Designed miniproteins, single chains, continued (5). Designs and how they scored, part 64

Each design is a single chain, and the fold is of that chain. pLDDT is the mean over its residues in the fold that is shown.

## One batch from the design tools (miniprotein)

Design m18206
Fold by ESMFold2-Fast:
Structure m18206 (fold): chain A 73 residues (1-73)
Amino acid sequence: LTEKEKKILDFLEKHGPRTIDQLAEELGMSKEEVQKIVDELLKKGLIREVAPGVYEVLKNARKVAESIEKIKS
């Protein structure tokens, strides 16, 4: 995971579901930057869209992130 991906993931874990706009505002990133990172986290199975434009961290996201970096199952 990149530093920015970890930042978004940690923010969602701490504060719960957020939109792209909310993440951009609260983290001081552009909407385009946040959207790209969110898309990567969705591809990695670390977050999900729970309502249109609202994203949350999947249960055990940290374990999933470890699995992506190393085979451990």
Scores: mean pLDDT 75

Design m18207
Fold by ESMFold2-Fast:
Structure m18207 (fold): chain A 81 residues (1-81)
Amino acid sequence: GKERIEELRKRIDELQARLMERLAQETDLDRILRIIGEILRIIGDKLDVELMEKQGASDEEIVKKLEETVKEIEAFLEELE
């Protein structure tokens, strides 16, 4: 359970880094604002997971939330192309 959570956290950090790199290269204002919005959403999801852990959520619930976050970021990156 814990190993999968750490794997997903690292994946989210890698995807967030890709968004930040894309943001640094972006010149279109609408896309800049969309990327910033997605980064803020990721920060919110990370805080939600921290709160879930403090409230005693199961490893399965945390994995599900993190997997949903990964899928949403990957979908967003695909839409940017």
Scores: mean pLDDT 88

Design m18208
Fold by ESMFold2-Fast:
Structure m18208 (fold): chain A 80 residues (1-80)
Amino acid sequence: LREPLDKKLEEAKKAYNKGLESKSKEDKIKYLQKAIKLYKDTIKLLQQVGAPGPVAQKLNKEIEEKIKKAEEEIKKIEEE
């Protein structure tokens, strides 16, 4: 149960980093949107697997912060 959660979290991190490292606006938005989706999926998995309360809440907050950062980066790109 924990293994699928960790794998999806790593996929989200890789997508986020690819978004930040991409030079084209199109690729940046694509990878950041993918990261947001994967982070949201990770939150759903975290709720489903019944992780310990304090650990689950800490991970949830960290993931929510990453989602917010990705959304802010997309906004910056869309500013023209």
Scores: mean pLDDT 78

Design m18209
Fold by ESMFold2-Fast:
Structure m18209 (fold): chain A 92 residues (1-92)
Amino acid sequence: SLAELLRELGLELAPLILTYQRLVAEGKLSPEEAAQLEALLQRVFEHLEEALRAKAAGDEAAAREHLERAREAVEELRRTLLELHPDVELVE
């Protein structure tokens, strides 16, 4: 269901945002690394916005497609974060 997909996406995204914020606060990201991660976060939020807009319009198929694109962007964000900083612990 859309609600389950949204819940699972939120649970995966939250620790990535917290980890990103911690790396920024600790000065552990180069400007290029920060820009790369911010671009991926922007992509996630753009797809979430489009999913919410589609759902408000009653287009469940478009909402699902955008949530699936958001999930793919979250997985790319997770992979990129761990590739740049393999020793980070993701907060739950």
Scores: mean pLDDT 84

Design m18210
Fold by ESMFold2-Fast:
Structure m18210 (fold): chain A 92 residues (1-92)
Amino acid sequence: SELEDPELLQALQELDELLQQLADNPSRELAEKVLEKMEELIEKFGSNPLVQEALERLLPQLRKFLEKNNLTDLLPKLEELEKKLEEKKKEI
């Protein structure tokens, strides 16, 4: 089971830690790291239901964060990740 994959669990934990840091200290560097970790999760584990559920919740929240903090130049990367996740959801 992919849910028992220690690499997946570690990546999800790292994403959570980055999101907590971003909430406490809104910075471009942390927002970019969050996007990079989300991309890694989609590429490696995008077919996993736990990853799909987490990212379906987090991507809209991150969009609102980027808009509120004037980081709208990062929105194209976010939109690429949203499309990639939807493509993974359509795979068997």
Scores: mean pLDDT 83

Design m18211
Fold by ESMFold2-Fast:
Structure m18211 (fold): chain A 72 residues (1-72)
Amino acid sequence: MEASEEAIEFAREVEKMLKEKKSIEELLEFAREKGAPEKVLKKLEEAKNSPPDEAKRLIVEALREALEELIK
């Protein structure tokens, strides 16, 4: 139920990357380095090829799923 240290660290790094205007490709690489599940990687890959509004939705969904997996 409570966020693990790993989940909090992941969220902080993603927030930092977004503030630094990092690309979706850089977010995808970071997720791969942290061992994010394949479903998260696929959503980020789809976001890379999607229009901006859909890309934002996919990124939020991918981050939510990554945090849920890290909390387990």
Scores: mean pLDDT 70

Design m18212
Fold by ESMFold2-Fast:
Order: structure tokens, then sequence, then C-alpha cells
Structure m18212 (fold): chain A 97 residues (1-97)
């Protein structure tokens, strides 16, 4: 839907900005922006945007990596599992559409 697509594009903008901070070692800012991106991709995915589901998965995997760097292995494992589940579901939906 148009609303799902608009949320997806907003999520991508925040994701791209988070990637820039992550790559520059600004992990606190990256976490903040990934968390905002996750909320937008979750809403877009609920509205049926399959691509947002895949992007949600990648965003969760990046957040997992940040928690692993900080030594929060329990959170890292949780977000890794969740991210993989979203990537699998999103890819399946794209292939079936």
Amino acid sequence: SKKAYELHIEGLKLYDLAQQYYNNGDYDKAIELYEKSIKLFEEATKLGNAQSGINLGFTLLNLSSLYRISGDYEKADEYEKKGNEYNELGLKRLLES
C-alpha cells in the first residue's frame, strides 16, 4: 500500500544514516537510528510491505552486531534470531508475490 511504502522509505533513510554512524564507530548514534528504523519497518511490514520485512531483518542483525561488540551476547543472540526470522519471512513473501 502507499502508506506501507512511505513508512518503508522513511525507514530506509534512517537505516542508511545508522549505517554511516556504525561504519564511523559512533555506536550509540547508530543504535538510536536503527531503533527508529526498526519501528518504521515493523509498521510497513504489518501493512504488507514484504521488502520492509527483509530490511527489518537486516536492521535487527546490525543491532545484534552492536550488542555483540558491547558484550551483551544475550541481546545479540535474541536480535540475531529475530532478524533471521524476518529475513526468511520477507524473502518468502516476495517470492510468493
Scores: mean pLDDT 84

Design m18213
Fold by ESMFold2-Fast:
Structure m18213 (fold): chain A 100 residues (1-100)
Amino acid sequence: MEKLYELLLEVLREEIERYREEGKETQAELGELLKEQLEIQYNESNMTPEELEKAKERIEELERRMRELLEKDPQGVREFVERVEKRLKEPVEKLRKEAE
């Protein structure tokens, strides 16, 4: 679990930086939104009921923003998803084998 979370964060951070260097702002923004959502979801088990309610509202806001990006640049969103999935495929398989 921990190793998977760290892997996902690292990949997202690297892709956000790469997309910014490439001038692809839509993909960079999508990466930031997904990273924030992942951080919120990872911490849900340590949240109070009040924090969970605020977290749900924030996730809904992030999802709304991601939908706007998809409408504005569906090709860019698709490229981001395919690039991240490709990067994660082999490392995730290795982590799963380590976990048995």
Scores: mean pLDDT 81

Design m18214
Fold by ESMFold2-Fast:
Structure m18214 (fold): chain A 99 residues (1-99)
Amino acid sequence: LPDEVRELIEKAREAGKKANELYQEAKTLIDEGAPVEEVRKKLEEFKKAYDEAIKTYRELADLTGNPFFRDMADLTERLGNKDVAELESRIKEHEEQQS
């Protein structure tokens, strides 16, 4: 594999790992009754990490012509959107309880 491809694969993996860690942190903040603003900040960081992973997989697809990386970008986007929707729903419930 070219070094550029290896570096992008590692970058995508790091972004995905960071997104998972941020997702768990956001859930913990909700469970612990943290301020809505703090949870929203974690959600923003989570979105950025997923966007970076998606962007990197698309860049890999363009560079290599391998449809596997395009499929990985699509899967990451679908799962990320689902996780975002779940967190936004939980934040809304948490906000209503703080009112």
Scores: mean pLDDT 85

Design m18215
Fold by ESMFold2-Fast:
Structure m18215 (fold): chain A 83 residues (1-83)
Amino acid sequence: ELSTVQIIGLALKALGDLLEAEQKGNPKLAALLQEALDVISSTTDGAAIVKGLQELIEKAEKEGNDEAAAILQGLLDTVKELL
């Protein structure tokens, strides 16, 4: 399981990406990053967070949103390093 500090660190990374997406006027990227924040904030189970982020990466790829897929992959890689 991830610690509260690790969850906060992940949420801050995702929030930073979300704020940048909103500032640039990219609502589809912002929506995917909001879903990533919901995944990260929903549980301390690192395996569940990995699964949720993998599902969001697949969704981004199906939508042709390579930028979102890359950002979500970076969050996923960070979670895996903490496990």
Scores: mean pLDDT 82

Design m18216
Fold by ESMFold2-Fast:
Structure m18216 (fold): chain A 90 residues (1-90)
Amino acid sequence: MTEKEKYKKKAEGFQTALDKYQAEIDKARENLEKYRKELEQLVADGARATPERIEELRKKIEDYERKVKAFQAAADAYQATLDSYNKKIK
């Protein structure tokens, strides 16, 4: 196997990992957006705002913010590796 073929195969593997992380990031961001909007609406409609509901939404927002950050960091690392390998296969 040539070095070019080796890097191409690794690049394909990292692309698959990136596609998976991107799907997870998109889902986490969609949930984050949804819960942020629910919290905004709940605060705007003070009559329905209970401390328990606010706390639940806050915890969900914090969890998804952490997930987005973690997945984005992983995706960024894979993208940097993929870019490096694509440079090698030219």
Scores: mean pLDDT 78

Design m18217
Fold by ESMFold2-Fast:
Structure m18217 (fold): chain A 113 residues (1-113)
Amino acid sequence: MESLERGEKAYERGEYMKAAILYLQAAIEALENGDREKAKEAVRKAIEALKKAVEKYKESAPEAAKLAEEAAKLAEKALELLENGAPDEEVKELLREAIKLAAKALELIEEAE
C-alpha cells in the first residue's frame, strides 16, 4: 500500500516521525480494506518508528519526544485491541489520536530545526 511504502522510505532516511504518521495512516487504510493482519503490521512499524523518534529527539526537542511517547502508548493500545478482536472503529479512533499527537510532535521538530 502507498502509505506503508512511503513510511518504509521515511524510516530508511531516519525521518522517524514522518514514518510513524505514514504507518499509522497505512493501518487505518488496511482496516478500511478489511485487512486486520496488515493493520497489525503497520501499527507495529509505527510503534518502532515512534520509539526511534523519542530516542532521536529526547535532548534536542523534549516536548516532541514526550508527544511521540504518548502516541506510542496509544498505538500499543490499538495493537492490543486489534489482537483481541475489538471493533475497527474503536481501533481507528486510537490511531487517529496517535496521528494527531505525532503531527504535533513533527511541527515542534520543524520549529527546533
Scores: mean pLDDT 86

Design m18218
Fold by ESMFold2-Fast:
Parts: structure tokens; C-alpha cells; sequence
Structure m18218 (fold): chain A 87 residues (1-87)
């Protein structure tokens, strides 16, 4: 699962030259190593939908979607950390 997530994130990175987005996605991938398989599947499904939208989008929208993807994934990381504290 992480290997599939990594592959999609690398493809998303190809749509932007923003080094900050690349660094943020790499950090998020490391955080995802601690996630349950169920949570990794939710992220994988979300990323697949985002990549499909990016393929249909203008270059400007592709760059915007890459930035939005960082934000969405940071929310998933925050939600997982809250769930761990309540377990």
C-alpha cells in the first residue's frame, strides 16, 4: 500500500516544481508509515481520484491541486494522531 501511495505522490510531484510541496509530500509519506492499512487505503483512494482530476486539468489547475493535496494529506495525518490519542 505505501508503495502505491509513494508512486502516486511522485506522479503528483511531476506536476509542480515547488520544492516546498515536494518536501511536504515526502514528510507526509513518512508519517503514513505508522497508519493502519485501512487509513492507508482511504488515502490511496483519495490520491487516485486527485490524480485522475489532475490528468483532466489545465497546467495551472494541476499546480493548484498539488498544493491542495498537501493540505488534504496533512488533515489525514492530524486525524490519525487524534485517533491514536483516544485509543
Amino acid sequence: MLEEIKKILEEIKSYTDDENIHEDLDRILEEMRTFSKEDQQVILDTLKKTLEEMKKSSKEKQKLLAGITVGVLQVHVAMQKVAEKNS
Scores: mean pLDDT 80

Design m18219
Fold by ESMFold2-Fast:
Structure m18219 (fold): chain A 71 residues (1-71)
Amino acid sequence: LEKEIAELEKEVERLERLVSSLEDSLARAESLGDYDLADSLRENLSIVQGDLDAAKAKLDQLKNEKAALQA
């Protein structure tokens, strides 16, 4: 359980950094008028956001299980 929580916390941090990088890249693509790149980055951002949400949900579930075991 602890190991799984630690691994998911690292995954969440990695995905959060990736989201931030994609948001920065999207802003630059839009400012440069590169709409094809902007569309591609929006699609990638949506996918990564989905992965991040799933990872956070699973992390919350495992943390709740740990809390229940300590009660």
Scores: mean pLDDT 82

Design m18220
Fold by ESMFold2-Fast:
Structure m18220 (fold): chain A 95 residues (1-95)
Amino acid sequence: SLLLGARGIPSKENAVMVLLGLARHYVRQGNYEQGKEYVEAALELDPSSKSEALRIMAEIEYKKGNYDKAISLLNESLSLNPNNRRAQKMLNEIL
C-alpha cells in the first residue's frame, strides 16, 4: 500500500528508488524504525536492491555508534554491488 501514493511513478525501478530515498530521509531524521520499514518495502518489491538496503542499514548502525556492524554491512553491500558509490563513500568516512 506504500506505493498507492506514488501512482505517478511508471516503473518498479522508480518505485524502489523512491522507497530507498524515503528510507534515507527518515534515517537522517533519526527515525530508524520508519527507515527500516521503507527498506523492507523496497526489498519486497525488488530483492536486487539488497546492496543499497544493506548500505542504509549500515547508516543506521553508524548513527547508533555501532561502527563494527556498519563496516560489516558496508562490506556485504559492496560484495553485492562494488559500484555502490554511497556504500564506498560511507566506508571511507568510517575508516
Scores: mean pLDDT 82

Design m18221
Fold by ESMFold2-Fast:
Structure m18221 (fold): chain A 95 residues (1-95)
Amino acid sequence: AEEVERLAREAAEAENKGIEALSKGDYKTAAEYFKRASEYYRRLAEHPLLTPEQKERFRLNAEYYDEMAKAAESGDVEKVKEILEKLREDNLARN
């Protein structure tokens, strides 16, 4: 439980820092933070205390952030925005 909460907090912090870096035009820093977010969500997706539904949601988040990291690394801000919108739409449809 405590580890799950810590990983979720770290993922959210990495996401926010990645978005902030993008807004400043720092694509390298944005890519690094999106990679970290993906890593934390992947660890959540594999955590034995989570339900299959929770694991699937975190697995999808990990995939989205991995794609955003690749887009940010290439400087494709429009692609990052498209992926972020898809992530938000998917989360709204599930909850």
Scores: mean pLDDT 83

Design m18222
Fold by ESMFold2-Fast:
Structure m18222 (fold): chain A 66 residues (1-66)
Amino acid sequence: SPVAQQIAQITQQTNAMVAKINADTAATVASISDPNKQALWKGIGDGVIDILLAVTNLTIRQLQAE
């Protein structure tokens, strides 16, 4: 269905964004020697991904007319 194709495209775009956030977070953490600051930036990266996934799930549900 057209809705299934839109959901597939949104899922692919979200996966690409998650991969980029993980790569950027890993690069940032690798540049830091302080374990406390490493933990902080990992937490920030995880939080951004959680928000992105929540918004994506809400968007998919809206497209399903639920």
Scores: mean pLDDT 87

Design m18223
Fold by ESMFold2-Fast:
Structure m18223 (fold): chain A 107 residues (1-107)
Amino acid sequence: SGEELLKEFEKALEEVKANLEGPVEVLKEKIKRLLEQAQKLVDYMEETADEKTVKEINELAQKFFDKALELLSALENEPEDKEKIKKLFEELVKAAEEFLKKAKEAL
């Protein structure tokens, strides 16, 4: 159900938030899980929501996916740049929260 997918996405986002100061490999795995849960929620919305809502969800999801990939790249290539990682993390969380808010409104 959409409500169960939403709860799994929220749980994955809280796991990402909890792991910023943790090991890089753990944070990378939590971000990958967040992306998997986001994709499931997008797929569900594409089948159940109206065309306007689907367009808005896809635009927010793309922005969020781009920020997640940018952070994953920094964690892989520049793990010592804690200032850059923190900034990219905050941008990812903001984009994920905007996506979550729209998904909640669409259910």
Scores: mean pLDDT 87

Design m18224
Fold by ESMFold2-Fast:
Structure m18224 (fold): chain A 60 residues (1-60)
Amino acid sequence: SNHDAADKGAAYGVIQYLSGKADAEGAAKLGREKAAELGADEEGQRMAEQWVRKGIAQLE
């Protein structure tokens, strides 16, 4: 589903940030790209990007 793809994309982005492989902006981009790869439409891609940004903000 769109929501499932967005969730998985966001999780992927946050993992890249926590692993030191991306900064916050890079992680948001990677989360969005992963959501698209998993079949998310444009809305799901935006949700993944936003969820990565919010997740990182909660950690800092």
Scores: mean pLDDT 85

Design m18225
Fold by ESMFold2-Fast:
Structure m18225 (fold): chain A 75 residues (1-75)
Amino acid sequence: SARRQRLLAIVRTYIEGQRAYRAGDEERALALAQEAADALIALEGSAEAANEALRALRNDPEIAALLREAQAAAA
């Protein structure tokens, strides 16, 4: 599924932004966060649809596992 592959790529960009923030690279963190947000809006067609997709992603077990792994790696 092309949509799922794009969603996973956006989540990975978001995770890289979180890693940059923890490393103290605030400029890179901001750039990656903006890239992820813009990509999600482009994929879903609107800010409202992007917000709905973001809520759905938090309930996705694969995405939840990726976010937990990223947090564990930062500890």
Scores: mean pLDDT 79

Design m18226
Fold by ESMFold2-Fast:
Structure m18226 (fold): chain A 74 residues (1-74)
Amino acid sequence: SLEEVLAKIRELDPELAAEVERTFAGLSPEDQAALYERLKAVLDTAEKAGFSPEEVARMVRHVVRQHLRERAAA
């Protein structure tokens, strides 16, 4: 669920979790679903790769920013 994803991000970086939650509030349901799937994929990949919490937080921030840029361009 989104709450589970946000809980994992909050363990990494509470400020980032708040930013992600605010981002979701501003998106359409379709864009929320797309961002949620991207964040799940990133968290799964990072866990398998053994990335540090700091590296994972950086990846999450990058994905959120990229998603917003792609939606602005569409």
Scores: mean pLDDT 80

Design m18227
Fold by ESMFold2-Fast:
Structure m18227 (fold): chain A 71 residues (1-71)
Amino acid sequence: NMEKLRAEAEAEVKRAPEFVKLVEENKDDAAVVTGSLLALVGGLFLAERAGDEEAVKKLEEALKKAKEAAK
């Protein structure tokens, strides 16, 4: 159902800052960086499927910030 997908997408938005921080603090740990980036990509996919434009925008911003932190 779409409501459940939307709730999951919003939960991913709440977790996004943690994944950005993990990349910033562990940029020399390839496994942590890759796992954190994949988690953000997964959250973005959920937000897109839920049709939650605000969540998509926030997760795209978080992913961009994490990618820049990873260099």
Scores: mean pLDDT 82

Design m18228
Fold by ESMFold2-Fast:
Structure m18228 (fold): chain A 82 residues (1-82)
Amino acid sequence: MTEEELKELIKRLEEAAKRAGYEITKIEITADGTLTITVRNKETGEERTFRAVDAFSALESLIGIFEALLGPTYGGAFPAAP
């Protein structure tokens, strides 16, 4: 994983989490690729920490999970008829 790929995944994760009503309070990736991430639920104030030994796959999976919490990502005007 390159630093640029990592930054893009983190950016997507932050956007997906925010849309799902969460905020990211901590992201830590060690040199061996272990990811630790803490997210806070904005409705309940509850924090959850996720840890995985493959940061790249874990970030992609977490993005998918947050995107699934929204249903398909909608750009406000969707589904708008023509």
Scores: mean pLDDT 69

Design m18229
Fold by ESMFold2-Fast:
Structure m18229 (fold): chain A 102 residues (1-102)
Amino acid sequence: ARRAAWEEEIERQAELMKEVMLEAGVEEEKAEEIAKKFRELMLQQLAGTEPYPDDEAVTTLVAQGLWLADVAAGRETASEEEIQEAVEKAIEAYEKVKEKEK
């Protein structure tokens, strides 16, 4: 049950991140891909006992994703400019992560 609860929380965070990205004008397909990658990285981190990967792109995508999820949940107050900057950083980090997997 504990692992399932953490997996549900990660899924909620990914959905919240996607909502903010869509409101910021990101295409639905692109927002879905980025949110899916964020979810995969978060689940990998929880599945292992290893330290958080010292990969700047992975760290940036996770950090921006968590912050955007907090904004969507009303836990953080942010301007439209701050949201746009975080979305841009998440997109750039996602593209770098995707390139490293090729």
Scores: mean pLDDT 78

Design m18230
Fold by ESMFold2-Fast:
Structure m18230 (fold): chain A 58 residues (1-58)
Amino acid sequence: MQALLDQLQAVQDQITDLLLQMRKAKEAGDDATAAALQKQVLELQKQAVELQRQIRAA
């Protein structure tokens, strides 16, 4: 179980970093970078949901 909790924490930390980078890209007017970061955030959010499901099943 600890390994899944550690993975969830790592994914949440990555989401936070990407959201900060996305905000900076939007403030700079870099729509292409903001869009790429948004796709990465959505992918990591899917991973977080699956990890939460696995934790609850344990």
Scores: mean pLDDT 83

Design m18231
Fold by ESMFold2-Fast:
Structure m18231 (fold): chain A 116 residues (1-116)
Amino acid sequence: MTVGEKLFNKYLSDFLKPGMKASDLVKGLTDVTIGDLLEYVGAEEEAKELGKRLGVYDEDSPAQKAVSALLHLLVEGGLLDVVSEEELRELADYILLTIDPSATPRVLPQDYKLPK
């Protein structure tokens, strides 16, 4: 089983459904480790390209690499059937702030705080 398949089956298969909001999805993924995501993005070039396309990939940032990996896993799991590309950019900021609360969001306000 690949790292991506393990992450999808463990965290996403029960959470990915029509009408899901970005905030609900991020809450379900809090147990995903940065190490798991870095292993995935190191093995999957399409994850890097997705992150670059959404403007969230940085070669020198483990957090942005992890966000790119997780977004690619969500796309492979059919996330595009339930969210728009604009919502994917917002989701990227939610995931980034969950992994690194000190990071600067791309589309969310710079002073945005994760829901309590």
Scores: mean pLDDT 66

Design m18232
Fold by ESMFold2-Fast:
Structure m18232 (fold): chain A 55 residues (1-55)
Amino acid sequence: RLVEEAVDLMLTGQADTVAEVADRVGVSQYHLERLFRAEVGTTPKETLLGYRESR
């Protein structure tokens, strides 16, 4: 759920940095990174850069 909210923020361009994504979903960057590695298998930074390259 939290990871889904983070991905939506990245995909819609509402957050441009990992720090902003973490702040908007209400967690630390460290916590967000742990969740992404557990649920997505990659880092939030890698996911964000992937979406930026797709634009």
Scores: mean pLDDT 77

Design m18233
Fold by ESMFold2-Fast:
Structure m18233 (fold): chain A 96 residues (1-96)
Amino acid sequence: SMVDQIQQLGDQAVQQSQQNIDQAIQYFNQMASLTRRDSTPRSQRILARAGGQMIANSRRMGYDSRRVSSVVMSGFRDVGMTPDQVRMMRDIADRM
């Protein structure tokens, strides 16, 4: 299913966020593209979890976490999350 593909890309994005942030961003952008085609609460939640974990990993690894956060929040907007939903997801990620 498309949800299974989104989950698989999310797992790859999170794994790569510990090793190669540019590759992680590419996987995340592919997730966002698929989520936009099948934008459900479930697919949005998978995207939010992967994005939050990427931001947390970028902080731990000393990557540009502001750049990673910007990419993740843009992805959330692209899938039709409202400004309030994006803010809530950002606040959750900031606490991870």
Scores: mean pLDDT 82

Design m18234
Fold by ESMFold2-Fast:
Structure m18234 (fold): chain A 61 residues (1-61)
Amino acid sequence: MKEKWLENAIKGAEASSDGSAGAAGAGELQRVGVVTKEGMLAATAAKTGKEAADAIRKGAV
């Protein structure tokens, strides 16, 4: 279950050129305990979808 949510969030983040989808997805994943607070903050600060996706991967619990 957690793996599918994480993978879907990463794919959504990569599809967003400005990282906005990654920031939103990381917030939800942090709320359900799948991503750390640090990972969520890094994804929110990302300026590209790739950076947001990488932040989610690094912050995964």
Scores: mean pLDDT 71

Design m18235
Fold by ESMFold2-Fast:
Structure m18235 (fold): chain A 77 residues (1-77)
Amino acid sequence: MKEELRKVIKSALERAETEGGLTEEQIELVKEAEKNIETDPEKAKELYIEARELQATEEQQPKLEEQKKALEELLKK
């Protein structure tokens, strides 16, 4: 379980870095899941499922575009 969960979480984070397509909230949930794999694997699993369910919604795509713009403006300022 822990090893399999770790592989899935790592793959998701790598895709977020290379392809994008995740909101800041989804990325935070996945990172928090990774953090909890060793200490509380059940909690890590729940956090990852929550992030995946958010990813399945079309509503998250507009938020991602808005967050990309905000990050670019912060880097310019």
Scores: mean pLDDT 66

Design m18236
Fold by ESMFold2-Fast:
Structure m18236 (fold): chain A 85 residues (1-85)
Amino acid sequence: SRQNTIDYAKSLGLDEAVARLIADVSGSVLVAEELARLYQEGLLTEEDLRRLAAARAETDQSLLDIAERLGLPQEVIDRLRELFS
C-alpha cells in the first residue's frame, strides 16, 4: 500500500514529505528503496522527485521512460534500469 511505502521510506531516515513523494513515484518497495538511496546520495533532489510524481499522475509511462524524458542524471537512469532488468 502507499502507506506501507511511506513508512518504509521513513524507516530509511527520510522525512515525511520526501517519503510521500517516493511513495507517489514508486510502484513497489524495491523501487522506493532505490529512490531513497539515490536521494540520500544526492543524485536525486526533492525537486526531481516532485517532477517524477507529477509526471506519474498525468501519464501511464514507465518510471524509466519518465526519468529519461526529464533528463535525470545517467547514473540515476542506469540504476533504475538495473532494478527492472
Scores: mean pLDDT 83

Design m18237
Fold by ESMFold2-Fast:
Structure m18237 (fold): chain A 91 residues (1-91)
Amino acid sequence: EPPEEERERLNKELKELYKEKEEAIKKLKELGDELARAVEEGAPEEEIVELLKKIKEYADKVAGGEVARKITEALMDEAGLSEELREEVLK
């Protein structure tokens, strides 16, 4: 078991890292909830594309481009976007 002092230092470093990502994570959750409602209510595809572009931007800020792309691709699949609109989101 690591000493309490060492655990506190590691927890502080992790918390500082998470603090930088907290705002982006909160925004991602808000945008994700908004996207889910838009899809459920049959919002225009243009609105869904704009939400997905914003989600991609914040996901990139939180976890980097590879994870952001995977998250965005999964959400595009759930939203049922056409190939053309998927390409627009990913550009």
Scores: mean pLDDT 77

Design m18238
Fold by ESMFold2-Fast:
Structure m18238 (fold): chain A 61 residues (1-61)
Amino acid sequence: SAMAEILAITNRVFEETIAAQEARTGSRELSPEEAAEAFRRYEAAVRAAFPDARLPERVIE
């Protein structure tokens, strides 16, 4: 299901962000700015993974 793939993308993006910060700072604690950037990357990754998801859903077209 799309939900399972979205969850997988979410987990991957946030774990990558945490791992990258740990490599830079020695801490796995995510800063608010890193969290915001991870969220933006997550949205981009979800849209890239579902390029055909032009589903209007709540819109006619």
Scores: mean pLDDT 67

Design m18239
Fold by ESMFold2-Fast:
Parts: sequence; C-alpha cells; structure tokens
Structure m18239 (fold): chain A 62 residues (1-62)
Amino acid sequence: SSLAETLELAQRLVQQEVERLVAEGLSVDEAARIVRERVTAHASPEVLPAALAAIDAWRAAA
C-alpha cells in the first residue's frame, strides 16, 4: 500500500483502540495515555506523527 494508505490505516486503528479501551471502562485520559505510549514505543517514524495527531484529535472530540 502507499504511505497515505498506511497513515490512514494507522489513524483508524488508533481511534478504534482508544474507543475500545474507553468501552472497557478506562477514562478518556487513561486510554489516550496508554495508546500514546504504545505508538511511541512501536510505530515507525513515518507513522508516529499521524498516530499521535489522531490520538490528540480523538481526545479533543471526546
């Protein structure tokens, strides 16, 4: 897939994961923190900025 497709998928997966954690009973802040830690530890340099931006956008909308 193109880089754009990879970034779109990463943003979608991040949003799904934070929403899943909140559905399991975590606070918005706790879900955002956990997913931010995971993407910082494991995401490639090309994906990391988009993934972090997706977490921040989701948290602002929540």
Scores: mean pLDDT 82

Design m18240
Fold by ESMFold2-Fast:
Structure m18240 (fold): chain A 80 residues (1-80)
Amino acid sequence: SEEERVLEELERVTREAERELDALAADPSATPDDVMAVFQRFMERLDGLRREARRLSPELAERVEEVGERFVRRVGALLE
């Protein structure tokens, strides 16, 4: 189904972004600009998924928003 496709893509995109953040957190040479680059790429991809989710169901759209909010909080914590 289209809902399953969006959920699988959401999981894949989130997993990739989390891996990039984990790598940056382990790298003493990583800068705030490196973290922001990962954040910007993730949010751009999330915007596409958010638009698709809104066409499919309110519940799916809410799930995409929750994932985005968690990622924003994680990035904020890393930059403080």
Scores: mean pLDDT 86

